# Designed miniproteins, single chains, continued (3), part 30

Each design is a single chain, and the fold is of that chain. pLDDT is the mean over its residues in the fold that is shown.

## One batch from the design tools (miniprotein)

Design m9078
Fold by ESMFold2-Fast:
Structure m9078 (fold): chain A 60 residues (1-60)
Amino acid sequence: MEADKGVVEIMAGVGELLARKGDYEAAIEALEKAAERAAKIDPELAEEMARRAEEVRARA
């Protein structure tokens, strides 16, 4: 089920790109959805995604 981790990583990458565009709302939403999905497969990955969402929120 490594494909699920790949999808989470792609969602996180999209979130980071949106943040660089200045679209912080969409970036935070993408990272939070990635964290929710990751929580079902890898709690450590979910924690990392949630931390990235918090980092983007701090930039806004």
Scores: mean pLDDT 78

Design m9079
Fold by ESMFold2-Fast:
Structure m9079 (fold): chain A 89 residues (1-89)
Amino acid sequence: MKPLSDEEIERAIKDAEEAAKKGSNSVAANLYTLVGDSYYEQGKLEKAAEYYEKAIKLDPNYKKALDNLAKVYRDMGKYEKAEEIYEKL
């Protein structure tokens, strides 16, 4: 999957925030997950985790965000946090 440009990330964040305000939590979670994926591909692990966590807060059962958050926590050496997320998968 091609990573988003910085401009595309900015638009995705804005669109996610607007979707969340309108109660479209699944749409917002998907957009935050795309932002997290783009930061992860850039090696910005803390930013990636932040946006995956935003996605999960809006849709706690969003499997893609849960799986990717667990991978980011592992890459950060936060194995206990990764294990807690895998238990939810």
Scores: mean pLDDT 82

Design m9080
Fold by ESMFold2-Fast:
Structure m9080 (fold): chain A 60 residues (1-60)
Amino acid sequence: DPTERAEELVERALAGEPEERVVEEASKLSPNTQVLAARAAREAGLDELAERLREVAREK
């Protein structure tokens, strides 16, 4: 499920994984999952990560 994958990426960031690694993993996923991940990051207060994920989704 795209939603579960999006939530997993945000949980990894909240656990202290580097944003670069989270963005790299997100770039391998579908654009729909990337958009959901950006939204989940924004809701979690990770504004910088949310913006980076949004940019990745816009490239595809």
Scores: mean pLDDT 79

Design m9081
Fold by ESMFold2-Fast:
Structure m9081 (fold): chain A 61 residues (1-61)
Amino acid sequence: MLSADERSIGTLVALGVAMVREGVPREEALARIREWAEREGLSPEQIARTLALTEEAIAAL
């Protein structure tokens, strides 16, 4: 799909939220999400967006 990167971003945000809900510290969850986004081949801008969206979603918990 042409939106594969957007699906990766959405999946990573959901994983970050799930990790925090399961008791993983926020900083560890964000570090893991950054690492996975880099492995997915996301651009620096997409990684920054993924982390911002993940942090916002966690803050809303």
Scores: mean pLDDT 81

Design m9082
Fold by ESMFold2-Fast:
Structure m9082 (fold): chain A 66 residues (1-66)
Amino acid sequence: GIVDALNRLLELETDPEVRALLQEALAAVQAGDYDAAIAHLRRALELETDPELRERLELVLRALEE
């Protein structure tokens, strides 16, 4: 699920700014605020330079936008 995917991203991510955005996205998903989660994840994707982590972020964003 989305929560598991976000937790996996947090395990792999080493950039503290991207990690903060992923933590905010996770909190938003848990609160049912999907608009806020999407906004935080879009910002994380703008900052992410690792191709594997970008792919994982894009998959989570797609799942939330459905």
Scores: mean pLDDT 87

Design m9083
Fold by ESMFold2-Fast:
Structure m9083 (fold): chain A 68 residues (1-68)
Amino acid sequence: LDEEVDLDLPVSDRSILGDVLQAYGLLTPEEAEELNRQLDAQGARLADVPGILQSHGVPEELLTRPGP
């Protein structure tokens, strides 16, 4: 996929947050969809995403170590 995506866009990160958690087996499909809806309603931001992932059991090292 040769497409430039602005990773600083909170909307994009919020829209995939539930899908990422589902892929890691942390949420069911329904829970993932509901999480994305709740994040949109509560106004979560990109800066809040690592904390939300950590609260769902994702290790902090994976959330704070960006890069290839």
Scores: mean pLDDT 56

Design m9084
Fold by ESMFold2-Fast:
Structure m9084 (fold): chain A 103 residues (1-103)
Amino acid sequence: MTAEEWKEIGNEAFKEGQYDVALAAYNKAIELDPNFAEAYANRAAALNNLGRYEEAIEDSNKAIELKPNFAKAYARRGNALNNLGRYEEALEDYNKAIELDPN
């Protein structure tokens, strides 16, 4: 299986609310391609749903490092920061996400 195929398996599990299964699949995608920005951002979303906010921030940071204009990564970091009560930092990330993708 390719990194892309593991990301797709993770996305399917995430849609079904199987966040633990999604994490395992995204871990495999990242193992095969450590520079896969989308897999880090998608793993951050799964970590947010599991309440693992500090890990979601780490993955979001990695996604932004790899792809600096990645709106979804800023939004996912903002969600983690907001849940940790870091409201000013969360607002900055949400504003950046909207600036990068105003849809």
Scores: mean pLDDT 91

Design m9085
Fold by ESMFold2-Fast:
Structure m9085 (fold): chain A 60 residues (1-60)
Amino acid sequence: MITIKVTAPSEQAAKKAAKAVKKRFPDVEVEVEGNTVTLKTKGSITTAIAAALYAMGEAL
């Protein structure tokens, strides 16, 4: 399992990013704690990186 943490500028940005990732990457487990979005996947490193980049884009 690959775990990536993304820090958003605010808790609201983190929640928006989490919802966006969950919609685009339904097989990625998404957790939000404060302004941190934690992404977990059983897929490839490529999928994990793509989900993390997408989350960072949506959080900004």
Scores: mean pLDDT 79

Design m9086
Fold by ESMFold2-Fast:
Structure m9086 (fold): chain A 97 residues (1-97)
Amino acid sequence: GRKEELAREAEEKLREAERYLKKGDYKKALEYIGKALDLADELLRLGAYEEAARLAQRALELAMEVLKKIKDKDLILEAIGLILRAIGLIIDAELKK
């Protein structure tokens, strides 16, 4: 169904983020983390709380790994924004269980 489709798309975005992270393309890694969080937000709206939380937790882990490796101010701010967004989504999902 729609929830399974969104979860699969989010997993694909997270795999691309990890691939770009391993290649040292931190801008692309953050871009794909953001896309995964957009899909996790949609899953949350559809009541897929466990899937949304799991995907947001993986996005958080990847954004934190990017943050450790970057020195560019704009990328640091973007990574922090994604980290805060992921934390907020995890909290919202847990409260709605």
Scores: mean pLDDT 90

Design m9087
Fold by ESMFold2-Fast:
Structure m9087 (fold): chain A 108 residues (1-108)
Amino acid sequence: VAELLAERLKGVRSVAEVDEVLRALAREVGVGFEDILEAILRLLEEEGQAAEAIEAVRRALAAFRAAAATGDKAQARAFVEAVRAAAANATGSAGVALRWLAARLELA
């Protein structure tokens, strides 16, 4: 799922385009936060983006997995903070996708 999502997120230019890609993919397969983060990490690595953005997404993945396994609210907060940090440091399609995710987490 993450590989397919990464491919479809290439070239997105707006939060609206990210929303369209995710809604379209959700009709075919289930998409979770881990799939989204793994797809964004692939895009950041392929594009050779800033180490700060890559490390922030890696922290977000680790915190999300820890929160899912333990129910720890501190890990859930660390996940949200790491996504915000990644969104601040990423550009291009990966940056747009991270901004979409950060906005969604603020509403959740």
Scores: mean pLDDT 77

Design m9088
Fold by ESMFold2-Fast:
Structure m9088 (fold): chain A 100 residues (1-100)
Amino acid sequence: MNTLEAFDTVADLVLTIKKLKDNPDVSIEEITQEVLDFLRRSPVVSDVRVLYQTDDEAVIGFRATLEGAAMVEIYLGILKSEYPEFEFTLETVDGKLDEL
């Protein structure tokens, strides 16, 4: 019954960027900025904000539809290939990534 309203539901998402190597070629600040620029350009993503940032880790909060969350997951797959010295983790605030 009515899956259509569920697809318009905006989820609160948290993206964590973590440094795996002590001296990567790219800084956390540079990677965080690239991710912020991507998220802010996306029409299915809103309320993009940096929750915290250190030299070793950054956490970005945003809101996305199910389609938007899937698109961000694809983008993170590309980032993992380009920046193997970093870990990228995407989580819903409700912990229900399997329902995306």
Scores: mean pLDDT 74

Design m9089
Fold by ESMFold2-Fast:
Structure m9089 (fold): chain A 58 residues (1-58)
Amino acid sequence: SMEIEKLKKEIIELLDELKEKYNMEDSQVEEIKKLILAETDLEKLKYKLEILKRVLEE
């Protein structure tokens, strides 16, 4: 699904920003990315995107 792939891309980009902001380890970020890439539930991906945006905006 184009919408699912777009959401995954946006979440991955935000995870890279979170990694920089919070000095997360490479292995930690890669594990989270694997979980995001394996997710097929559109609603869960939307929720994850919303939470990450909120954390980055403070």
Scores: mean pLDDT 84

Design m9090
Fold by ESMFold2-Fast:
Structure m9090 (fold): chain A 70 residues (1-70)
Amino acid sequence: SLLEELRRYIEELLERVRELAKEGRVDGVERLIDALEAELARNRASMTPEQLALVEELIERVREILEEGK
């Protein structure tokens, strides 16, 4: 399903974020969070509750990876 494909892409994205954090590219991770939050703000009204939950979960998991890298 489309939702299952989206979840798979999210896991792939999170793996890339972990790689960036491991390389000490914290600014890159922070910029990604800013971009995701801006995208969420622009599209929030047109998103389904499931899509909102997935994007919010993604942002939270990225923040957790960033915090672990400190």
Scores: mean pLDDT 72

Design m9091
Fold by ESMFold2-Fast:
Structure m9091 (fold): chain A 103 residues (1-103)
Amino acid sequence: MEVEVESSVEADPAVSPEALAAIRAGVERAAELLREHAADPGEALARALEAIRAGAAAAGFDVTEVDTSGVAGPGRLGDSVSLTVTLTRDGATAVARVSATLR
């Protein structure tokens, strides 16, 4: 099964390079987990969210918003799963996004 995985982090300039590196590490792990579990969208999203939460905790950030979308029913070619997580600390914001598309 081919899976196309995309990830990104958008951060306020106030986010330190160290904090951003920790968040990015969590997002990269989330992307790996989406690829590994693409056949089970619910499992993929749950594991990806745990990875992002771990990165946020390492950076000292709070998870303030979680937006998920998944396939309706069994995964098919062209179906996608996505996770957007908003992280905040001391008025600074970072937004982590990961998505997987079945090909």
Scores: mean pLDDT 78

Design m9092
Fold by ESMFold2-Fast:
Order: structure tokens, then sequence, then C-alpha cells
Structure m9092 (fold): chain A 60 residues (1-60)
């Protein structure tokens, strides 16, 4: 294996880790919005949480 191939593999692994972390964060934000909407009765808060979660996951 060349040094360049190992470097690309490391970069891909790091990007995948960041995507996984972003997915976890996005799901957490969505869940918080849902909980807040249920507590206040304002469904727009659930929608806002979902939008923010998707923005965290899908920023690209």
Amino acid sequence: LSEEVLQVAREVAEKLRKIGDAADEGLKVEGEGKALAKKTGDESLAEEGRKKGLEIIGKG
C-alpha cells in the first residue's frame, strides 16, 4: 500500500466518524424538540427541532 492510499483511508474514516457524530447530535436535537412540543403543546417546536436536526446531519 502506498502512503497516499493510507492517507485517503484515514481521511475517509475521519469523515465517517464526523458524519456519525453529526447524526447522533441531529437525532438528539430532534428528540429535544419533540419533548418540548409535547410539554408546551406547540407542535411547531417539534418541526423546528426536526429541521435543525436535519441541518446538522445534512450539511454538505
Scores: mean pLDDT 75

Design m9093
Fold by ESMFold2-Fast:
Structure m9093 (fold): chain A 120 residues (1-120)
Amino acid sequence: APSSLDDVFKKLLEFLSKVLSEEELKRAEENLKAVDDALDRFLTEGVSPSEEEKEKMLETLELIAEAEEKQGNFETAEALRRLLEKLRAEKNRAVALSRFIGAMRALVTDDRALLELLLA
C-alpha cells in the first residue's frame, strides 16, 4: 500500500494516463496539486479548503469516474458519482477534503470496503 499522499496521487495519475486525454490528464494533475496544497494548509494552519478547491475535488472525481467507466469498472464509476454528489452537498469543506483523500486512497489500494464506507 502507498505510504504517502504523493504515492497515492502518482499511482492515480499513472492509471488516468491510460484513458484520459493529455488535456484532461494535465487538469487532473493541477487539481490534485491544489488539493495537496489545501491539505497541507489544513494540517499546518487549520485553514479549511476554499470553495474553489472543493470544486477542483469534484472535477477530479468526475474525471476519475469517466476513466473507470472507460476501463469497464462500472461499479467503481457509479460509487464515485455517488461520492461526487455527497461531496457537492457537503457544507463542511474540511470534511469534503477528508472524504476526497479517503476515496483517492481507496481507489489506489482497490479498497472497495473503504469506498463504500465513504458513501455511508
Scores: mean pLDDT 83

Design m9094
Fold by ESMFold2-Fast:
Structure m9094 (fold): chain A 59 residues (1-59)
Amino acid sequence: MTLAEISAQLVAAGLSAADAAILLDVAAALGNLAAVLAALAKYANAAQKAALNAILAQL
């Protein structure tokens, strides 16, 4: 899965394009995209959690 595809799915889940870009930049700096997405999923609504878990399953 490409970073562009992950960004598109985050935006579809209700994040702004700017927030999705910041999240991916932070994940790159920390070297752990899966941990960052899993942490976000804990505070997301049910639809966003489903979308984030689908992204995590593809990593």
Scores: mean pLDDT 74

Design m9095
Fold by ESMFold2-Fast:
Parts: sequence; C-alpha cells; structure tokens
Structure m9095 (fold): chain A 77 residues (1-77)
Amino acid sequence: MSLLEKIRSLSETEQRVLATLYEKGALSQAELAEILGLSQSTVSRHLRSIQEKLGEDNVEKDSSGRYRLSKKALEAL
C-alpha cells in the first residue's frame, strides 16, 4: 500500500493532523492542540495512531519533542 493510500485510510481528524504538519512543519502536541482546537490528550492519541499506521520513519518526533513529517514522507507526497 502506498503512503497516499495509508493516509486516505486515516480518520478525518488524523488527516487534519497530517495536513497541519505538512503545511507548518515541526509542531509540539500543545501547538497542534491549539491550532486544531483539540485537547493535548486527543492529539497525543491521534499522533500515536498515525505513527502506528504510517510508521515512525514517516512521522517522527525530534529531540525537542516536536512532531514532523520526515523528508522521506515529504518526498513521497
């Protein structure tokens, strides 16, 4: 299954999380929660689900605790 097909299998909220990371780059759970109007616990759950479905090689957490789409994922989109 291609990365795009995996993204299409995500929930509407999970797709919004990915679109926000694609548009804005590296973001913390708090920043994602503020932008999307969600709680940090809800964002944390969706990020875990996204990483499980897409892989940590496509959605990574940096040393400062911010989440981003990897270069590999951006090149595949």
Scores: mean pLDDT 83

Design m9096
Fold by ESMFold2-Fast:
Structure m9096 (fold): chain A 59 residues (1-59)
Amino acid sequence: MELFQAVKDVEGSGPATLSLKKGELVEKLREIAPGLYEARSLETGEVGLVGEDYLEKVE
């Protein structure tokens, strides 16, 4: 399982985008395009797209 943490609040602007609060943990499911991940929030279970610039890898 590859875990990331949101480095800031992320506002989803489309039906496939993931909204996150700063500090929220997400599981990376796959890379859709360079720098764009499909991820699942561990807090809400929501799946969506999020840019890697909003995420920091957790051990």
Scores: mean pLDDT 79

Design m9097
Fold by ESMFold2-Fast:
Structure m9097 (fold): chain A 98 residues (1-98)
Amino acid sequence: MVSKEELEADIWTSLVLAQLSIALQAALTKPNKEELEEQLKRVLDVVKRASKELSPEQAKRVIDAAIEALERMKEELKDNPELVELVEKAIEELKELQ
């Protein structure tokens, strides 16, 4: 059922979601603005790489999944406004990727 390209997109999505899950867990355990900013930059770089390697349709799937995960992260970090601001900036940057 899955094409090779769909499988590749699923692998990129899994990598992005795993990295965001690790970043969220770190932020919840020991909030650190600089660490979260660095982790989010690394995730954005992965999404940008995926968008260059995949078709526009599959790239959109990865970007949409990343945005959804970041929106959930924003809700879970709501007690820390400075971390929420970093997540919001990451969401805006991903939306700019089309």
Scores: mean pLDDT 85

Design m9098
Fold by ESMFold2-Fast:
Structure m9098 (fold): chain A 67 residues (1-67)
Amino acid sequence: MLAEVRKFVKELGDRRLAGEAAPSPEEQKALEHYGKALRAEQEGDLEAAKAHVAEALKYLKKAKAAK
């Protein structure tokens, strides 16, 4: 689950290096929740981390479904 979000973040970075457009609103929301999940994990709040990972995946799936 978290590994899939990390793969998405890497792919987004690779697209930016290729000169592609800014991330979509759904991709931006996925990145926001991914950042919050990492912070919660570092603080030891595993429940908050899992919740934010789930939201990040939800927005990531919406972004993919739009294509």
Scores: mean pLDDT 71

Design m9099
Fold by ESMFold2-Fast:
Structure m9099 (fold): chain A 93 residues (1-93)
Amino acid sequence: LEYLKSLNTAEAYLRVGEYYLKKKDYKSAVEYYQKAIELDPNNARAWLNLGEAYLKLGDYKKAIEAYEKAIELGKGKLKEEAEKNLKEAKEKL
């Protein structure tokens, strides 16, 4: 984990965010997904995962914004997943 944090790449930060998401540390997951997006703003997976972390935190508006970005940038199954998650987040409002 510390090794991944030291790489300072979008992919490494995405992996750190995924680790925290699995541990249900949603605040840390958001932090590292934001770092991934700062380095690569076109990474649809990072936006999708950011939306999931916000949804778990109850930040439905921020989750919706992140999922909309994932849909804009994503293709195929990732886009379909983002569209499904967007609908769920909107139903929570």
Scores: mean pLDDT 85

Design m9100
Fold by ESMFold2-Fast:
Structure m9100 (fold): chain A 79 residues (1-79)
Amino acid sequence: LKEGREYFQKGDYEKALKAFTEAAEKSTGRDAAIAYYNAGLAAMELGDYKTAAEWFRKAAEHALDPEGFRVLADEAEKK
């Protein structure tokens, strides 16, 4: 997560997306949900709305409260 956040802050969204997806694959529960959510944000910055929606849906699968992530996925799909 920390490495992905650093890339995201620098505007290196492609590397941020890769770092967040790697973090999500190594995590479970809340940490996985956060990593997938951040991967979705990086995909949004890249203009890849379909991929962003997929990551937000994965975040929902791992979240204790998935509704917010589902709303984000639906909004990304509409773009």
Scores: mean pLDDT 77

Design m9101
Fold by ESMFold2-Fast:
Structure m9101 (fold): chain A 70 residues (1-70)
Amino acid sequence: SMEEEFKKVIEEAKTLPLKEQAINYEVVSALARIAAWSARQGGDEETAARYEKLADEYDKLAKEVRKQIE
């Protein structure tokens, strides 16, 4: 599933420098937004809401990592 793909990207990113970790969180967040939009176009509001929450979570993590970089 797309959620499993996102988790794999994030898990692999943990071995990267903080800046690259932040970029990976930002990319996954953006992809989750696209997935949410696609789900809505198909009438799947529940799946769309799940992906939006996932996008929000990864966006927050990206911002936290960005603060550590300065």
Scores: mean pLDDT 83

Design m9102
Fold by ESMFold2-Fast:
Structure m9102 (fold): chain A 63 residues (1-63)
Amino acid sequence: DIEKEIVELSKKAGEAVLAGRYDEAARYFDKIAELYEKLGNTKQAKMARDVAERYRRLAEAAA
């Protein structure tokens, strides 16, 4: 179930953020975006990619 995968990846992304692993969080949000695209939900896919980009930039600044 794709929706269940999104929920589990969202939990893992949150755990990565709490651990300061922003690069890992960005990768999880990229996967979430891919799953939303498979569901045909283009708006949520774009939002997830935007979140991934924000965390990727934060990882670069923190490294």
Scores: mean pLDDT 85

Design m9103
Fold by ESMFold2-Fast:
Structure m9103 (fold): chain A 71 residues (1-71)
Amino acid sequence: MTPEERALAREIADTILKEGVPALSDLFAERLVEKIKKGEITLDEAKAIVQRLFSPEEAERVLKKIEELLK
């Protein structure tokens, strides 16, 4: 992971601990889309981060939201 990806992963872990998983799916999708649009990460890198940090069911939910926000 790049330093930027690692920093994002820590923010996500902290958010899960404080706010719970349902709120995190929307916030994470929005933040990753912003980074993709700015050219900071690729869509493939975003997918890899999501798959590592979430359960399969939550990962599918986040990825679907990312795809919807990129259209």
Scores: mean pLDDT 71

Design m9104
Fold by ESMFold2-Fast:
Structure m9104 (fold): chain A 61 residues (1-61)
Amino acid sequence: MSEEISKKIREAAEARLAGDEEKYKKYKEEAIKLLMEGNGLSKEDAEKAVNTAINTLLEKA
């Protein structure tokens, strides 16, 4: 996963912890788009990967 995608996933997790649902959704959608464009993943696979990464970060927070 690229550093840019990882950064967006971290930003999404931070927004969720702050209670900022709008930023959470925005950064999550940006990470999904980057995975689809950079790695050729389907939308469903990209969503699963991003959700898994965010959940892992939230479990550590």
Scores: mean pLDDT 80

Design m9105
Fold by ESMFold2-Fast:
Structure m9105 (fold): chain A 88 residues (1-88)
Amino acid sequence: MDERIKELKERVKKRANEILETLRAQGKDDVIERLKKEAEEKGLPFEKVLFEYQARQAAQNGDIATALDYIGDLLELDFIEEEEKRKK
């Protein structure tokens, strides 16, 4: 396995967990469950749906810098998926 892919996966998991802890602290457990259902219905990784949600929320609040950071997280997810597909 590519060590870079392992490091990216660990960073993505850590990032997702930090977001989830923040949402739970804000009492947004219903949002978390909704995003999980959306991921299942679309056949997408939960992390992708979570980062897309955070990017949209930041953009709606005018926080473009934070929205771009989440877009970066989404690009890392797409890179991981592409690299894993190449191994098949």
Scores: mean pLDDT 79

Design m9106
Fold by ESMFold2-Fast:
Structure m9106 (fold): chain A 63 residues (1-63)
Amino acid sequence: GKLVAVVGALTEEEAERGARLALEQGADEVIRLVGASYEEARRLAEELRKQGAEVGVVGSAAR
């Protein structure tokens, strides 16, 4: 199966850092969401999982 990583970040630089980490951890594809929260990335990941994709989420989890 295809492993997809969804990266939510406030800046393009943060999105690229998350994308590099995901690829290093074995992701086959990365979806970058710039200006998006971790929760938005998580919601997209849940939708992709419903369609049968194996999905990880990476984002700045600032509380």
Scores: mean pLDDT 73

Design m9107
Fold by ESMFold2-Fast:
Structure m9107 (fold): chain A 60 residues (1-60)
Amino acid sequence: MKKVTITVTVGDKKRIYTSVVPEELTEERIERYKKSAEEWGKENGVKVEVEVEVEDLPPP
């Protein structure tokens, strides 16, 4: 499993989302989040920055 941390910055506001995802879905989830954030920014006329960090989780 991988821990995916997505930081979305809108002006002076930051929102952090953390999800634990199977390795096979990690890239798909990241792309979906990025597209959603960029589309939301375009619809609301604001600049949105998205940063992604991926960590491997140790086995339980």
Scores: mean pLDDT 75

Design m9108
Fold by ESMFold2-Fast:
Structure m9108 (fold): chain A 71 residues (1-71)
Amino acid sequence: SLGEKFIEERLKKIEKLLEEAKEKLSEEVYEKLKKKIEEAKKEVETTPGAVRRLKILDDTEKEIEKVIKES
């Protein structure tokens, strides 16, 4: 399904964003953001509907980008 593929691709994009930022982040901040991604994965898996799942990922991506900018 297109929805499932899009969710998975977006999750991979968020994971890559964190990996690319790893060297400029402290270990504490990196682990915090990694846990946020893991929590978002679990929430997506238990949340019905593509729109709600995409919102979880959108909110997660924005939070990660904000923390990376502030670090």
Scores: mean pLDDT 82

Design m9109
Fold by ESMFold2-Fast:
Structure m9109 (fold): chain A 89 residues (1-89)
Amino acid sequence: MVEGEVTLRRRIAAADATSESLTAAATELERALVQIARDAGVEVVDVRRRLEYDAERGEYVVTVRATLRGEEAQVAAARERAAALDAAL
């Protein structure tokens, strides 16, 4: 068994950001990562949420990172799917 890390990010304009919308975004990204893991047949070992403010862009950056555990091919498939989703966010 191997472990691999996957990351999803969403940027939210400060003008559109509320405590509720930021929490909802983090929850949605975590749900998406859990679904990717289930679809790939891998275990979610750890999930971490991070909120950062990008003052130059006036945006909040919501990041959810997960450590996945499984067979190498399954972890690789989950990582590819997460990268494709992250690129579309």
Scores: mean pLDDT 86

Design m9110
Fold by ESMFold2-Fast:
Structure m9110 (fold): chain A 57 residues (1-57)
Amino acid sequence: SIEKVLEQLKKEDPIKAAGVLLGRGETLPREELEELLEKAKKEGDEAAVKLLETHLS
């Protein structure tokens, strides 16, 4: 199922998993979004940074 795929993706790449969930119109807790934003900044993933900042405003 898609849920199993998302659980595996969360373990391997939590930023991509968040992108899928947000793209589906799902809401993530602000704390999780902030943690993912810090991770994206450390990795230099500018696309993820822009996406996450949009959902934090």
Scores: mean pLDDT 78

Design m9111
Fold by ESMFold2-Fast:
Structure m9111 (fold): chain A 70 residues (1-70)
Amino acid sequence: PLRPLSPEEGARLARITAELHRLVKEAQEKLGISPVEFADILHRYRLGDTSDLTPEQLELARRALEVVAA
């Protein structure tokens, strides 16, 4: 079984989750990208496969990964 999160870890995870939800909504509203497509873009960015991403998609992926890293 997974260990329970500390209150600090739980608060951090909740904050990251809320920010990621906002970025998913921004992607849908500004770029017409579904949550599934957004997840694929993040996966590709992590692999360094950015050749077919638009500058706007690349910037959103970078912002999302910065939120996770914070």
Scores: mean pLDDT 76

Design m9112
Fold by ESMFold2-Fast:
Structure m9112 (fold): chain A 60 residues (1-60)
Amino acid sequence: DPRVEELARKLGISRHQAAALLTAYEAAKAGNPLGELILKELAKILGLDYEEVKKLIDEL
């Protein structure tokens, strides 16, 4: 998925970590209430700003 590679590059994280963020984002966007919580927690664990992560994914 080209979005995974671009997100990993922009955030300076691994492709596996970027894939996890995108999966959580897509779950949230599809109406899964746990998706947003998982996305916030993953961003925090990775030392990333949640709003920056969300903005970068929205721009992919």
Scores: mean pLDDT 84

Design m9113
Fold by ESMFold2-Fast:
Structure m9113 (fold): chain A 74 residues (1-74)
Amino acid sequence: SIDDLIQQTNQLLQTAGDLSPEELKAKVIELAQKAYDLGLISQETLDTVKSADRADFIKGLQQMVSKFEEYKAS
């Protein structure tokens, strides 16, 4: 559900500092894939996440949770 995605994204944001860059990337891609499967993000957004620079993963997670919260508010 959208609530589960919000929960998982916030948990990842809280633990991101404890993860390797490779683990963080894998979890970000997993969350983006789940969001795509629920129709919350476009294919273009998913592809952008898959090609993102490691430095931008935290910003990407913050943007994703914001979009999920907007969807929930609608």
Scores: mean pLDDT 75

Design m9114
Fold by ESMFold2-Fast:
Formats: C-alpha cells, structure tokens, sequence
Structure m9114 (fold): chain A 62 residues (1-62)
C-alpha cells in the first residue's frame, strides 16, 4: 500500500537517528549480514522504543 511505502521511507530516515541513540553494535551486526536484516532490527528497536515511551507515559499518567 502507499501508506506503507511512505512510512517505510520515513522510518529509514529516523532509523539513522535512533540507531545512533540505541545499541549501534546490534544494528551493525545486522547490517553486516544483509540490509534486509538491518531494516528488521531497526523496526524492532523502533517498536521497543515506542513501547517504552508509551509505558513511561502511562506510568506518569497514573
């Protein structure tokens, strides 16, 4: 879908910033294998970062 393609492109851009703040060693290991695996690792890290942000938000809301 079109929305998916656009989101993926934006994800790639934000990925560079997030990778710099997250475990760069884990992403480097994934990149050494294949670019596809790097995208998968990035998406996983992004989701984890988002979940942590939401958890922090929920905790503060309480």
Amino acid sequence: SMAEAERRQQLGQKLADIINETSSEATREAAAHTPDEMEQTAERLLKQYEERQERDRAAKLA
Scores: mean pLDDT 67

